# Ledger of designs, part 51: designed miniproteins, single chains, continued (5)

Each design is a single chain, and the fold is of that chain. pLDDT is the mean over its residues in the fold that is shown.

## One batch from the design tools (miniprotein)

Design m17751
Fold by ESMFold2-Fast:
Structure m17751 (fold): chain A 94 residues (1-94)
Amino acid sequence: PPPPGASTLYRLNPLLAALLREAGLTKETYTLEEIFGGLGRYIRDKQLSDPATPTVLNVANTLLGEILGVDSIDINDLSLLFDALDANMTRVEL
């Protein structure tokens, strides 16, 4: 495989940084892959997906719900999630 190119790095707003810290990530800057990986760990660790409603993430009273401003999201419509992540991170210029 080719060597990893220069990945775009992001600085996180405090709420998103706190969420990733709960997932075990404590860096100052992150790649998108690290952010999505940490988000996936957070969702799994908090058991936000109920087997009775597998297409819905229950984010009420979580840091993710605070970031999104909603109580639940549909995993078939992640546009709100991606928009909220973009609103809570800033690209690092090197």
Scores: mean pLDDT 75

Design m17752
Fold by ESMFold2-Fast:
Structure m17752 (fold): chain A 65 residues (1-65)
Amino acid sequence: MEKIINSPSEEEAIRAAAEEGRKAGLDPEEVADIATLAGEYVAKGEPEKAAEVVKKGIEEYLKKK
């Protein structure tokens, strides 16, 4: 999650979020979902929220599988 908070661009945040999702064992569509959300929050200037939604998204997807 540190990589998402410290990402200098939306593109890097999306990449970091996708990496975290893949490491957690999420499906490609789930990875795309959390990566898109992370990019949106970083684009809004809220990198802490980007990291938070990625973490919560991974937790929710893993619990509901």
Scores: mean pLDDT 75

Design m17753
Fold by ESMFold2-Fast:
Structure m17753 (fold): chain A 95 residues (1-95)
Amino acid sequence: MELEEELYKKILEIIREKEDESLETQVEALMKLIEPLAEEALDDPELAEIVKKITGAAIGIIKLRLEGHSVEEIEKLSFEEHYEIGKEAIRKALE
């Protein structure tokens, strides 16, 4: 979906711009992007599905940053790869 692709590009832009900032600052910037959309999604099931996928990808990116991967290395991975990493992290947290 075009909106999903646009949001993913914004996530990568935020991570690139804040590469030299703390991980906390990177997380805060991503949350500021996602939170308004999550609120809007409360009454929009289609938007809720997009927000879920985008949040999963963002979690995957943050996990890779926590593991010491550079932004350049993270940008070489696809949205699908980031989302799968994020899903695995969520699944492990729920165990």
Scores: mean pLDDT 81

Design m17754
Fold by ESMFold2-Fast:
Structure m17754 (fold): chain A 101 residues (1-101)
Amino acid sequence: SEMEKVYEEIEELIKEISKHDPETAEVLREAAKLAVELKDLNTLKTLLKLAKEIKELIKKYEEKKESDPEEAKKLQLEIDELTSLVRMILSVLKLEKEKLE
């Protein structure tokens, strides 16, 4: 299943993200799990793209944190902004689930 493959890719990214930011990892996990429950493949694919972008920003943050602390702060702000977008998606998914009850 394409959904199972996408979900598995997100789970691996969540493991890597959790090493830097366990709160962001948990929001991603909750959103991905709910998207699977709702059979929403398009939202799950969007979450995969966001997880990949967050992981790349974390990698850049780790490279810069000692040599360029000001750039590292900007990268952390970008990570926080993407996390807020994931939280917004989670809120929408929760509303969709409530409408099915």
Scores: mean pLDDT 89

Design m17755
Fold by ESMFold2-Fast:
Structure m17755 (fold): chain A 95 residues (1-95)
Amino acid sequence: SDSQEWADMIVDTVKDFTRHFPEELQKEILEIAKRIAELLKKASPEVLDQATDRFSQILLDMIRRRPLLSPEEAGLLFLERLKDLLKWLEKLLAS
């Protein structure tokens, strides 16, 4: 399904994007990404579209900011943005 394909893509993208971050931040970020992926498997097409758009915006912003930040600063920023996405998804799916 599209939801499964996007779920797998998000986890793989996050694994690749975080390779140079501190190991502890990689683990935390990947845990959040996997939780987002699990929720996306249950999402309607409309929620999936909104979630993938938000995720893409996070990635584009991180690509732009990453060269200006230390690996730790970039990791912390990415973690917080993914936590915000997870919180948004959990609230949306609970309603």
Scores: mean pLDDT 85

Design m17756
Fold by ESMFold2-Fast:
Structure m17756 (fold): chain A 71 residues (1-71)
Amino acid sequence: GPSREELFEANLAGALAGDEAATAALVAMGVKMGQSLGLDPEAVAAAVRAAIDAGELRDERDLMRIAFSLL
């Protein structure tokens, strides 16, 4: 199956094209990552959506950076 990086890239491309399902998948990835760091899932979801809207989410490292910004 596709790697985590390939899944991220596919969902990022979809989200930037306005695919709501792809946006929801990126949010879910961020929330899951944030939960492993003890972060509030609602705060992580909001931050990921804001980053997608701002065009600041370019790779999975940006998703981690967003999570760390909430620590």
Scores: mean pLDDT 81

Design m17757
Fold by ESMFold2-Fast:
Formats: sequence, structure tokens, C-alpha cells
Structure m17757 (fold): chain A 78 residues (1-78)
Amino acid sequence: VPGASPEQFEADVLEALALILATIGKNYVKKHIKDPKKREETLKKIDEMLDEIQAASAAGDLDRVRELIEELRKFLKE
């Protein structure tokens, strides 16, 4: 079973945090962005960023995962 190494544990934790951030961000967008087109575009961008984070996590690139999570957080701040 994968996840026994400290590096894999960190990757799993970071991926879980990214999913939580994406979920919170999507809920925020749904509540605060009134323009349907801008809402759809923003939700699509969050999904694209989450997909990249999951891919980097699967590749074991922890530095890339951290970078992408910070970019997601920055994007959600505007």
C-alpha cells in the first residue's frame, strides 16, 4: 500500500489540503460571483489548478505541489 514513506505522507496531506481549498474556493465563487459566465470561468480555473496539483502529487514532485497550492491560494485571494 502506498503512503508509508514520509514523502508520500506529505504528498497525500498536500493533495487533501488542495482539495479542501478548491472546495472552499468553489463555494465562495458560487456565493459571491453574480455573473454566470465569470463564475463558470473561475470554477473551471479552480478545477484546472486542482488537476495540476493532483498530477504533481501523483508524480511525487512535492516542490511543484507546494508551488501550485500557493498559486491556487493566490488565485482565490484575487
Scores: mean pLDDT 76

Design m17758
Fold by ESMFold2-Fast:
Structure m17758 (fold): chain A 63 residues (1-63)
Amino acid sequence: SMEELRERARELLEKLKEKVQEKNDPIGLQFIPSFEHVLETSRSEEGLRIVIDALEEMLEKLK
């Protein structure tokens, strides 16, 4: 469901925020507001899946 996708995106965004703060990553810091905006405004499952994929990719790079 859309709500489950939004919850997953929110969990990944919180993890990204923690990693960006921990590593002082300028790229992640720049993109976080955009991810927050899409998560709050997205009305489609496809939009939320795109955000989830982007968040997972950024988290993988910050490991």
Scores: mean pLDDT 81

Design m17759
Fold by ESMFold2-Fast:
Structure m17759 (fold): chain A 75 residues (1-75)
Amino acid sequence: ASGAEVAMAIIDFAAANQDRIDERAREALQEALDRANSGASAGEVAAWLRERAKTLSGDAREVLLAAADRLAGLA
């Protein structure tokens, strides 16, 4: 997938899950978006989100893992 396709997938995911995205998850998704816009692949962004999810708990962790799973499908 192109960087634009990865970025759009992150934006669409965030819009669909806004009620479950706290400040920490929002910061992680923004960093993921910045990485995609800087040329990171879908697989690289998904791997980064999985590592970031390990530092979080509850809904924030689950949201980042769901985002990573969606992006892995684009790789």
Scores: mean pLDDT 84

Design m17760
Fold by ESMFold2-Fast:
Structure m17760 (fold): chain A 95 residues (1-95)
Amino acid sequence: MEIVKLAEEIGEIARKMGVKEEDVERLIELAKKVAEESPEGIQRLTEKQLRRLLEEAKRALENGDKEKVKRVLERAIGVLQGSLEAAKTLKEMEK
């Protein structure tokens, strides 16, 4: 699952920079839910957003910027949360 792999890579960077483990676990759990419950179109959009966030996290890690890594993790959680809400909305619209 590409979304889960991207979330795990962002999480690994966050762990290396000393971000809270509970926030990393939340990121990975949300990524698993998106991969399992979201339509392919939502998964593709989520993947693109996570790829951009992973590149930002890699740059922040290279610069030792813990605060930026924390913000990237928060944005990634927001992206995944939004993807789940969008999936729920699409399911309701299919009634």
Scores: mean pLDDT 83

Design m17761
Fold by ESMFold2-Fast:
Structure m17761 (fold): chain A 66 residues (1-66)
Amino acid sequence: MSDSEILEKLITPKLDELVAQGVMSPEQAATIKNTLSTLVDEGKITIEEALEIFEKMARMLRRRHA
């Protein structure tokens, strides 16, 4: 299984929850998934770094919505 597939499986449920909560649009969620997956596939960041970037972004978005 590729690193991007592992990342996608880990972040997809969290992205779906953010969309369901109205914190982001489905289009924004797709862009985030594609961007992080591309960076991991290109070897520019690790899965761990991609998860840290996602969690930081999700926390900022939730704070503004709450």
Scores: mean pLDDT 80

Design m17762
Fold by ESMFold2-Fast:
Structure m17762 (fold): chain A 75 residues (1-75)
Amino acid sequence: SEPSVEELLKQMEETKRALIEALKAGDLDRAYELRQQFLALVSQAARKVKDDPEQLKKLSDFVYEMQKEYVEALA
């Protein structure tokens, strides 16, 4: 069956962590794959929560936190 929003958010957190670790290690190929996986998870979650403003805000906040950590890892 399709993953729940909570399961998708957990997968996004795990993928974000792995992405940041790959960036810090200079593993650009792995970082690229993980970034694509993260974006795919965001798309899946967005479709599930499109009619729920509170869940959309949580998803937006999660994406913002990923972008912030991504920029910090590159600095």
Scores: mean pLDDT 84

Design m17763
Fold by ESMFold2-Fast:
Structure m17763 (fold): chain A 89 residues (1-89)
Amino acid sequence: GDEYIKKAKEHLELARQYLKQGDLDGAVKHAEKAIEYASQAAYLGKKDEAIKILEEVIGILQQLADQGSEKAKALLSYAKDALSQIKSE
């Protein structure tokens, strides 16, 4: 569980860095990895930490979608669904 939270946080930080640099594709790629690792961590019982990471990723994806990233818009819907499902269990 902890190793997945660590990887999710590392990819979340990379997504922020690419967003600051204007690399929308790079930011989306790392946001997607952060969602994958956070979802795996939630499945392993790290639910509260995974929720916090997903909420931060949703914020990044919203900014990317607002900047015109269609990939971010699709991933934003996926991230919101994942967050809702984790919170319901």
Scores: mean pLDDT 87

Design m17764
Fold by ESMFold2-Fast:
Structure m17764 (fold): chain A 88 residues (1-88)
Amino acid sequence: SKKKIEERILKTRLMFIDMLERRTGESDLAQTLKKILLGEISLTPQQAQDMRQRVQQARDRLLEREGGHSPLVTFLDNVEAELDAQLA
């Protein structure tokens, strides 16, 4: 069912955020991303821009370390796209 698929996607995204925290030490970034994905916070345009920059920096560091085949890099690309949609 669609609901079970959506629940699996959410659990997978939360798992990737935990991996991000473990691999980068970016606890504040990880906590904020969880709140955004759960719809618990609404960002101002400035906060969204600042978050997008932090996500991009973490993504670029992981890309250099792990390469473009990393599922975590792909996850962060999707997060950047979602933040870009909020800024448009």
Scores: mean pLDDT 79

Design m17765
Fold by ESMFold2-Fast:
Structure m17765 (fold): chain A 65 residues (1-65)
Amino acid sequence: MEKEIDEAMLTIAASALKKDLESYEIKDDTVYVYLKKETPESSKKGAELLKKIAEELGMKLEVYE
C-alpha cells in the first residue's frame, strides 16, 4: 500500500514537470530526475516540489541537468 501511494505521488509530480523533464527513474529509495539542459525556472520549482514529496516519503532525490 505505501509503495503504491509513493509511486502515485511521484508520478503526479513527474507529470507536472513533463514539459521540462527529459526522464525520471525510481530505484529503491532514490528518485533520479533528468532535466533538459536549458532548465527554465518552472522546472526548478517543480524539482523542489518533487524533492519535498520524496523527503516526506523517506526517499532521496537526485537531479541532473
Scores: mean pLDDT 65

Design m17766
Fold by ESMFold2-Fast:
Structure m17766 (fold): chain A 88 residues (1-88)
Amino acid sequence: MKIPARELIRLDPEDIPEGEVVIPEDATVMDEVALAARIAVLKSLAEKNKDNPEKQKLYEEEAEKAREALDRLVASQERVGLATASFL
């Protein structure tokens, strides 16, 4: 299933479902910060589980997925012509 990027911060690493990470159309800087925090947590868990190669690899792969989602979110914000709703 497709997973909204912001939902990654609410899931325990072991409970992350298999699926494509989807960036919502209303993504904000807060979603970017949330993804960055999630990457840090997953990387820390990989280091704590260095004695379990399967768990370490799982956490590292999930961190890479979150990093790719963050990169896509940043790219979408920097692209000319990608309009976000703005209200005064």
Scores: mean pLDDT 60

Design m17767
Fold by ESMFold2-Fast:
Structure m17767 (fold): chain A 68 residues (1-68)
Amino acid sequence: GMAAAEELFRRAEREPDPRRSAALWTAAALLAIGEVLTEELAKLKAGEITEEEADKRLKEVSKELLER
């Protein structure tokens, strides 16, 4: 879940090796994006949101991750 991605971001911040820190941050970002995609696809299939709303949410999460 998103909690797992946040844990990996925290581990990246505490990692003294810059290469390992970068790898942990990348893994966390990919996991977070994957979780959002899974949730938005589930909502889209259930008819709870439109494709436009799903695209907007994905863009918002991607922007937030890039601004970290």
Scores: mean pLDDT 76

Design m17768
Fold by ESMFold2-Fast:
Structure m17768 (fold): chain A 111 residues (1-111)
Amino acid sequence: GEELIERIRKKVNEAVELAKQGKFDEAARILAETLKEAVDAPPEIRGELLRIVFQGLVEAYKYGGDEFIEAFLKEAEKILPKSVYVTLKYIFSQDEVTRLFMLELMAKYKP
């Protein structure tokens, strides 16, 4: 549990730093991979991992905007379960205010 949480935090922080550098394809790949790991995680830690990944996704979006979203959805389509991919595609099809609200909600939700 704890080792996986720290590993995901490290990878998400790396992805955010890559996004700050304009490396949106690399940031997108890492965030899609960490989201896949979070979705596949045991129920006891899944919520915490999802929060960490969505916090990183919000930050990367702030730096990369639509270019980051396009890169992220391409990577997500390859590796995420279809239900998760379709949900993300729906979120990113919304206007900017609604999109940010939905992403921030996922990043801050405490069950």
Scores: mean pLDDT 84

Design m17769
Fold by ESMFold2-Fast:
Structure m17769 (fold): chain A 124 residues (1-124)
Amino acid sequence: SMWEEGQKALMELLKDPENAEALVKVGQLYLDLGDFEKAVEYYKKALELDPESPLTPQALVNLGQAYLRLGKYEEAKRYVEQSLKIGTGDVKARALYVLSKVLDKMGKTKEAEEYRKKADDIVK
């Protein structure tokens, strides 16, 4: 389960506190728990340690989602747009979906609908 994976990642960080993959997994655990401030902390540390990681597009989307949940829409948009420049496939679809939600919260409802449609076109 996601909870078990997160607990395992916390144990991995006890052995190596600079394990970027484990930091991403702990960020996901906090995101799932609704601790968005902790999710931001762990994702940002992962990105600082390994900005070129294969996990970076996913970490950027999840960081954007955490900022969205905190009501920080400009930060959410910035990180999701960074993911869109480098992400592909399912990660790109999720980034487009999160960007749609951010734009809707910012009152850009027509743009939000266009990005939702782009996300749907990828998963068809």
Scores: mean pLDDT 87

Design m17770
Fold by ESMFold2-Fast:
Structure m17770 (fold): chain A 80 residues (1-80)
Amino acid sequence: SEIKEKFRKKLLELQKAIKEGKPLPEEFIGTFLDPDGSGKYDEKSKENLKKFQKLLGLKDDGVLDEETLEALFKFQYELK
């Protein structure tokens, strides 16, 4: 699906932005990954990602690694 592939590319952009300390892609501003709408991956963003990781049995380090990225992709498209 084009929509699924586009979202995967946006998750990769998000991962790169976090790793490089750059502003988050617009699609993630004001989401649970940026609850303050700052465009920055801050302490609240990290806490929210850790909660998500813990709920799915992943390493709860607040790092958007490949396993966490795949989990976010599945969360978006495997829920009804």
Scores: mean pLDDT 78

Design m17771
Fold by ESMFold2-Fast:
Structure m17771 (fold): chain A 66 residues (1-66)
Amino acid sequence: SAASLALVEAQRLARQHYGMTAQQALAQNPQLRAAVQVVADHLGVPPVVLAGLILKEDPSQPIPSL
């Protein structure tokens, strides 16, 4: 699905912004913002909350409850 592809892209792009706040990462990377928005809309959560979760997780680890 588009959301699954967007999640993979968001996780890939988030590696460039590890250690940043969600707001900083989304402000600096419009492609990350777009990918996070697609996934956030699919899950019914705010984009900044989803970005915060992705940035605090090790990108190699599974996200809980997917």
Scores: mean pLDDT 76

Design m17772
Fold by ESMFold2-Fast:
Structure m17772 (fold): chain A 101 residues (1-101)
Amino acid sequence: MKVKIKATVPLPDELAERVKAALKSRLDALGVEYEIEITRLPLKPPEQVELALQAFVALMNALDALYGRNDKEAADRYIQQAKELFAQAGASLEVEIEEEP
């Protein structure tokens, strides 16, 4: 099982690296193989940074639901929430889940 996460975000470099480390730590704990790519946008007002951080929290909740609880409906809702929050932040999120039998 492998997940690919691509995010373009208005976060400072240090904060983007911390978020990437948090996602890696979560996926390692869940035993999932991953590819994570985070691209920086120019800094935006604090409200956009806060929305991007909330989006990453929603994404982590989605990963916990999908790989920790096998709850695909909850995972889909959290992924949708993350995408909406990233869009409001002027950012983008792409998540690809390789379902191998």
Scores: mean pLDDT 78

Design m17773
Fold by ESMFold2-Fast:
Structure m17773 (fold): chain A 84 residues (1-84)
Amino acid sequence: MGTYALFIEHKDGTVTIAFLADKTPEEVADYVAEILADPDVASVRLITDDKEFARAVAEELRKRGIDVELEEHPDHAVVTARKP
């Protein structure tokens, strides 16, 4: 439960991928917010097959004042978080 991939896009064009499991939406939102506090980070994308989890993460990020886009696809969801 709660397996997902984080794609961390840096301003120099490099992408770091982190695979995470067994975290709550609040824990994921806290982690994404910490990553976005780094000046060298441009955006973070969460990719997961759990669409309800993706919606919950998007809501937690919005509560933190983070710009969030939620895209739902047939087999997965993508949450894109950017600095406001």
Scores: mean pLDDT 80

Design m17774
Fold by ESMFold2-Fast:
Order: sequence, then structure tokens, then C-alpha cells
Structure m17774 (fold): chain A 69 residues (1-69)
Amino acid sequence: ELPSVPGGWNSATPTSLSLDEQAELAVKVVNGEELDMSKLSPEAKEFVAKIQAVVAGVAAVAAARAAAA
């Protein structure tokens, strides 16, 4: 039988991202690095979008605090 690929997408069946892939995507999003969304699976795109929303929220709070001074 074929071994599992760590975080790899082998078929149309959804596969969870590996912790390493999640960490790499999260780091790139947090650093504001541009990601090629067309190269990502739909699940990875949703994960990136959620991380981007969190980062944007944190950045908005930080900007609001800076603007208050």
C-alpha cells in the first residue's frame, strides 16, 4: 500500500495540511509575503484567508492604537 504523504494532496479527497506546511503558510502571511493562491488547494486557500483575516485584525488594532497617539 502507498504510504501517506505528509500534508500532500494525492487525490480529489481533501487532505489536512501538515504542521510544517501550515507553519510555512502562516509565516508567509504574517510577514506579508505574496502567495500564489492559484497554486494552493482550496483548503490551503481557505486556511491562508483565515490567517490573513486574523493578521489584518491585529494590524488594524495596532494601527488604531498608533493613530490614537
Scores: mean pLDDT 68

Design m17775
Fold by ESMFold2-Fast:
Structure m17775 (fold): chain A 92 residues (1-92)
Amino acid sequence: MVDDAISLVRSAKTYIELKDYDSALTLLEQAIALLSQIDHPLADKARQLLEQAKKFVKQASKGNEQSEQQAIQLLDQALDLLNALRDEIERS
């Protein structure tokens, strides 16, 4: 599930860069749903970052260019946490 969530977030980032905000939102919702099934503090924090990123993606879809940059930054932070979560699970 964590690897699937990482792939979904990376794909969402690509769609944001392509200005396909609807596809990005769909992928972020799928990633959030997967992370909601993981009982881990890093999954909870990553999910919160993805929820914030969704709000900025919606603002970017209305023409706010700074909101696009904020969404990308939040996705990069979420990816760092998800990579740490993957490493923690593999160690366990």
Scores: mean pLDDT 86

Design m17776
Fold by ESMFold2-Fast:
Structure m17776 (fold): chain A 82 residues (1-82)
Amino acid sequence: MSAEEAAAAIAKLDEQIAALRAARAASTDPALREIMDLAIRAAEELKRALAAAPTDPEAAAAHLERARALYAEARALADAAA
């Protein structure tokens, strides 16, 4: 991934995070709000991974692992709610 591709991906993640935060604020369902909180945190960790990747690949890998763990937790909560 080029630095320009990473910057574009980060900008898209910022838009998605803003949309998720707005959706969470509008939601009255505590379970859905918790799932959205995990998705927001996962997206923020993915953004940090992309930002770190050019200069600190170890930090990028750690952020990516945290993002994966948060997505897995969000999925588990969604599955439990079904």
Scores: mean pLDDT 83

Design m17777
Fold by ESMFold2-Fast:
Structure m17777 (fold): chain A 95 residues (1-95)
Amino acid sequence: MQAELDEMVAELKAKAAEVNKRMATLSDEEKQKLEKELTKKSEEIMKELEPEAQKALETGDPELQFKVKKKLADAINETIKEIEEFIDKIKKERE
């Protein structure tokens, strides 16, 4: 369980680093569009997870804390995948 979470975090960091390198190839306009979508998505994720995160903090329940962390990791992973797909689409449209 903890080892799986640690692996998930390591994978997310590796994916984020790779995505960040790919984002560096985008124009300022394309980066701004992506950042706006990321900001909106971040707000939606936080709004959805905030009640559970607050409850986990108040109760100190390790199972609830773990569940919230997993949901957040999954949401981040999905966002990274969408960023990669967005970059791929832009590159294909240029070529």
Scores: mean pLDDT 73

Design m17778
Fold by ESMFold2-Fast:
Structure m17778 (fold): chain A 66 residues (1-66)
Amino acid sequence: TEEKNRKDFIDKMIQNILKKLNDDKILSDSGLNLVRLGSSPDFGKNTLDLRDKTDSDLARLLRLLN
């Protein structure tokens, strides 16, 4: 289904972001826990809400991926 495809895409995107962050040692301040992000594709609530989030949030994830 569409929702399943979006979840899979977001999961892979987050995994790629985490891989880049780990390789480059780009660590966040004490406020952001990237390990928790990697354990769940739900950034704030769930995958559907992630799609409904602001464009800036998605743009940041895409920038990190690239």
Scores: mean pLDDT 49

Design m17779
Fold by ESMFold2-Fast:
Structure m17779 (fold): chain A 76 residues (1-76)
Amino acid sequence: SALEEQGRAYLEKGKEAIAAGDYETAIAYYSKAVELFEKANSPELAEALGYLGDALILAGRVAEGQAYRRRALELL
């Protein structure tokens, strides 16, 4: 779907931001991917939540990131 294609585009932008060390930008892009995959009822939602959790941990927001990683695991 168009929502899933857009979600995947935001995942790629998030990965680029992580590679650049820009964790706050990565969090913003991964959050948008999560919203799009939720709307699409996509199986890619768990992956997006995992990336969001990891980006939050890298940004020092450890408890918040761990909560998102748990949400990702609950969908698998």
Scores: mean pLDDT 91

Design m17780
Fold by ESMFold2-Fast:
Structure m17780 (fold): chain A 62 residues (1-62)
Amino acid sequence: SQQLQQQQEQQIQQLQRETSARIDALVAQAAASGDEEERERITRQIQELQRQLDERIAQIRA
């Protein structure tokens, strides 16, 4: 239905905004860090957030 499709798109947009804000914060943290291990940990967190976002979007559109 048209209404269901609109709800799915709204959910996806909200999820993208929330994930983007979290990633932006992590990117800033990594840029400020002088510790290689911390930067690696943050990079892995960003990659995991992107992966989870993609999976959740796929689930919503299923």
Scores: mean pLDDT 87

Design m17781
Fold by ESMFold2-Fast:
Structure m17781 (fold): chain A 82 residues (1-82)
Amino acid sequence: MEVYLDVRDEETFKKGHIPGAKNVPAPVLKEDPEKYIKKDDEIYVYSETGILSKKVAEYLKKLGYKNVHTLEGGVKEYFKEN
């Protein structure tokens, strides 16, 4: 299953996010990723500019989540294009 994760804070997520994305702030996701994702999921992680989401994606890959992708430029770039 494809899963889109916004790793910004909840307040920022409520103001605007990619349609269909779930909010799981980076510290929350890193504490217990198994509550939110499965190792066989196709996982897309994004943040404001992509810096935080890239670090989160690298962390998840070390835990065995091999199907982890980031959105280049984060949500900031998405809102420029849309």
Scores: mean pLDDT 80

Design m17782
Fold by ESMFold2-Fast:
Structure m17782 (fold): chain A 87 residues (1-87)
Amino acid sequence: MSSLIKKAEEYIREGEKAREQGDYATAGRHYVRAAQYYLDAGDLEKAREALKKARESALEVEKQGDDISSSLIMMGVSVLELSLERS
């Protein structure tokens, strides 16, 4: 198991903690970071799962009226999804 997967798992845990506290902006950013590390490690399925969690967090952030944070999270999701399509 690579050190990249360990970092991805740490970001997933921090994202879940932030989500549990209602901080969806922080959760979404952590899930995007986790997806990047999973992609770098070649774990495409876990990268996709992390991106799904990031999308869900971005939708909650948008509902809270933070359109800027939502847009930034979704931009990260879109860039990484494009990388997954070509992998």
Scores: mean pLDDT 86

Design m17783
Fold by ESMFold2-Fast:
Structure m17783 (fold): chain A 99 residues (1-99)
Amino acid sequence: EEEVEKRYEELIKRINELLKKAGLYTLDDSDSEEVKALVLIDIIRFLVPFLKNFENYEEILDILKNTKDPVEALRKIVELMSDEEFDALIKVIEEYLKK
């Protein structure tokens, strides 16, 4: 779906910008999509306690636990999120990296 693809690309772009701004880790343009997705999945795993109010929280947990391909995992997670939940995730990541 075009909407899921756009959200996936936006998530990668936004988190990469936040990581660069925070000086914690920067994804190189030469990094594979798999490496970028792995970093994002690890960040989401750390932030799981802040996602408990999401409608599809248990499905997101299952994806994080059982999906081996990080790109597929990210796409599935983004597909399960509403626009409001997507904005909430970005805000939580921004607040976490602001420190």
Scores: mean pLDDT 71

Design m17784
Fold by ESMFold2-Fast:
Structure m17784 (fold): chain A 106 residues (1-106)
Amino acid sequence: SIIEEFKNKLKEVLEELRKRLEQARTPDEAIDALTAAFNRIAQIVEEALKKLNVSPETRERIRRLLAKAQEEMVEAARAGDKDRMYSIFEKAVEEILKILEEEKKK
């Protein structure tokens, strides 16, 4: 299903981000990894929204979650906390997946 493809793509982004964060030796490398992952998530979300017949309410919810995650990620970056940056990103992805599963049941 389209939702299963979306889940798999999001899991791949999280796995890649985790590996890059573990390999990051400087704060700049960690920020670069997060920025790349965020851009890839945004692209995957846009592709999913085009393929899925999602409600305007679902689109709004996903956009708000991504905006909130970006805001919290910036705060974590200012603190130099890589683990917190990863946790914020992971929680945002998890919540997006929950919203899509709810949409699937309708």
Scores: mean pLDDT 76

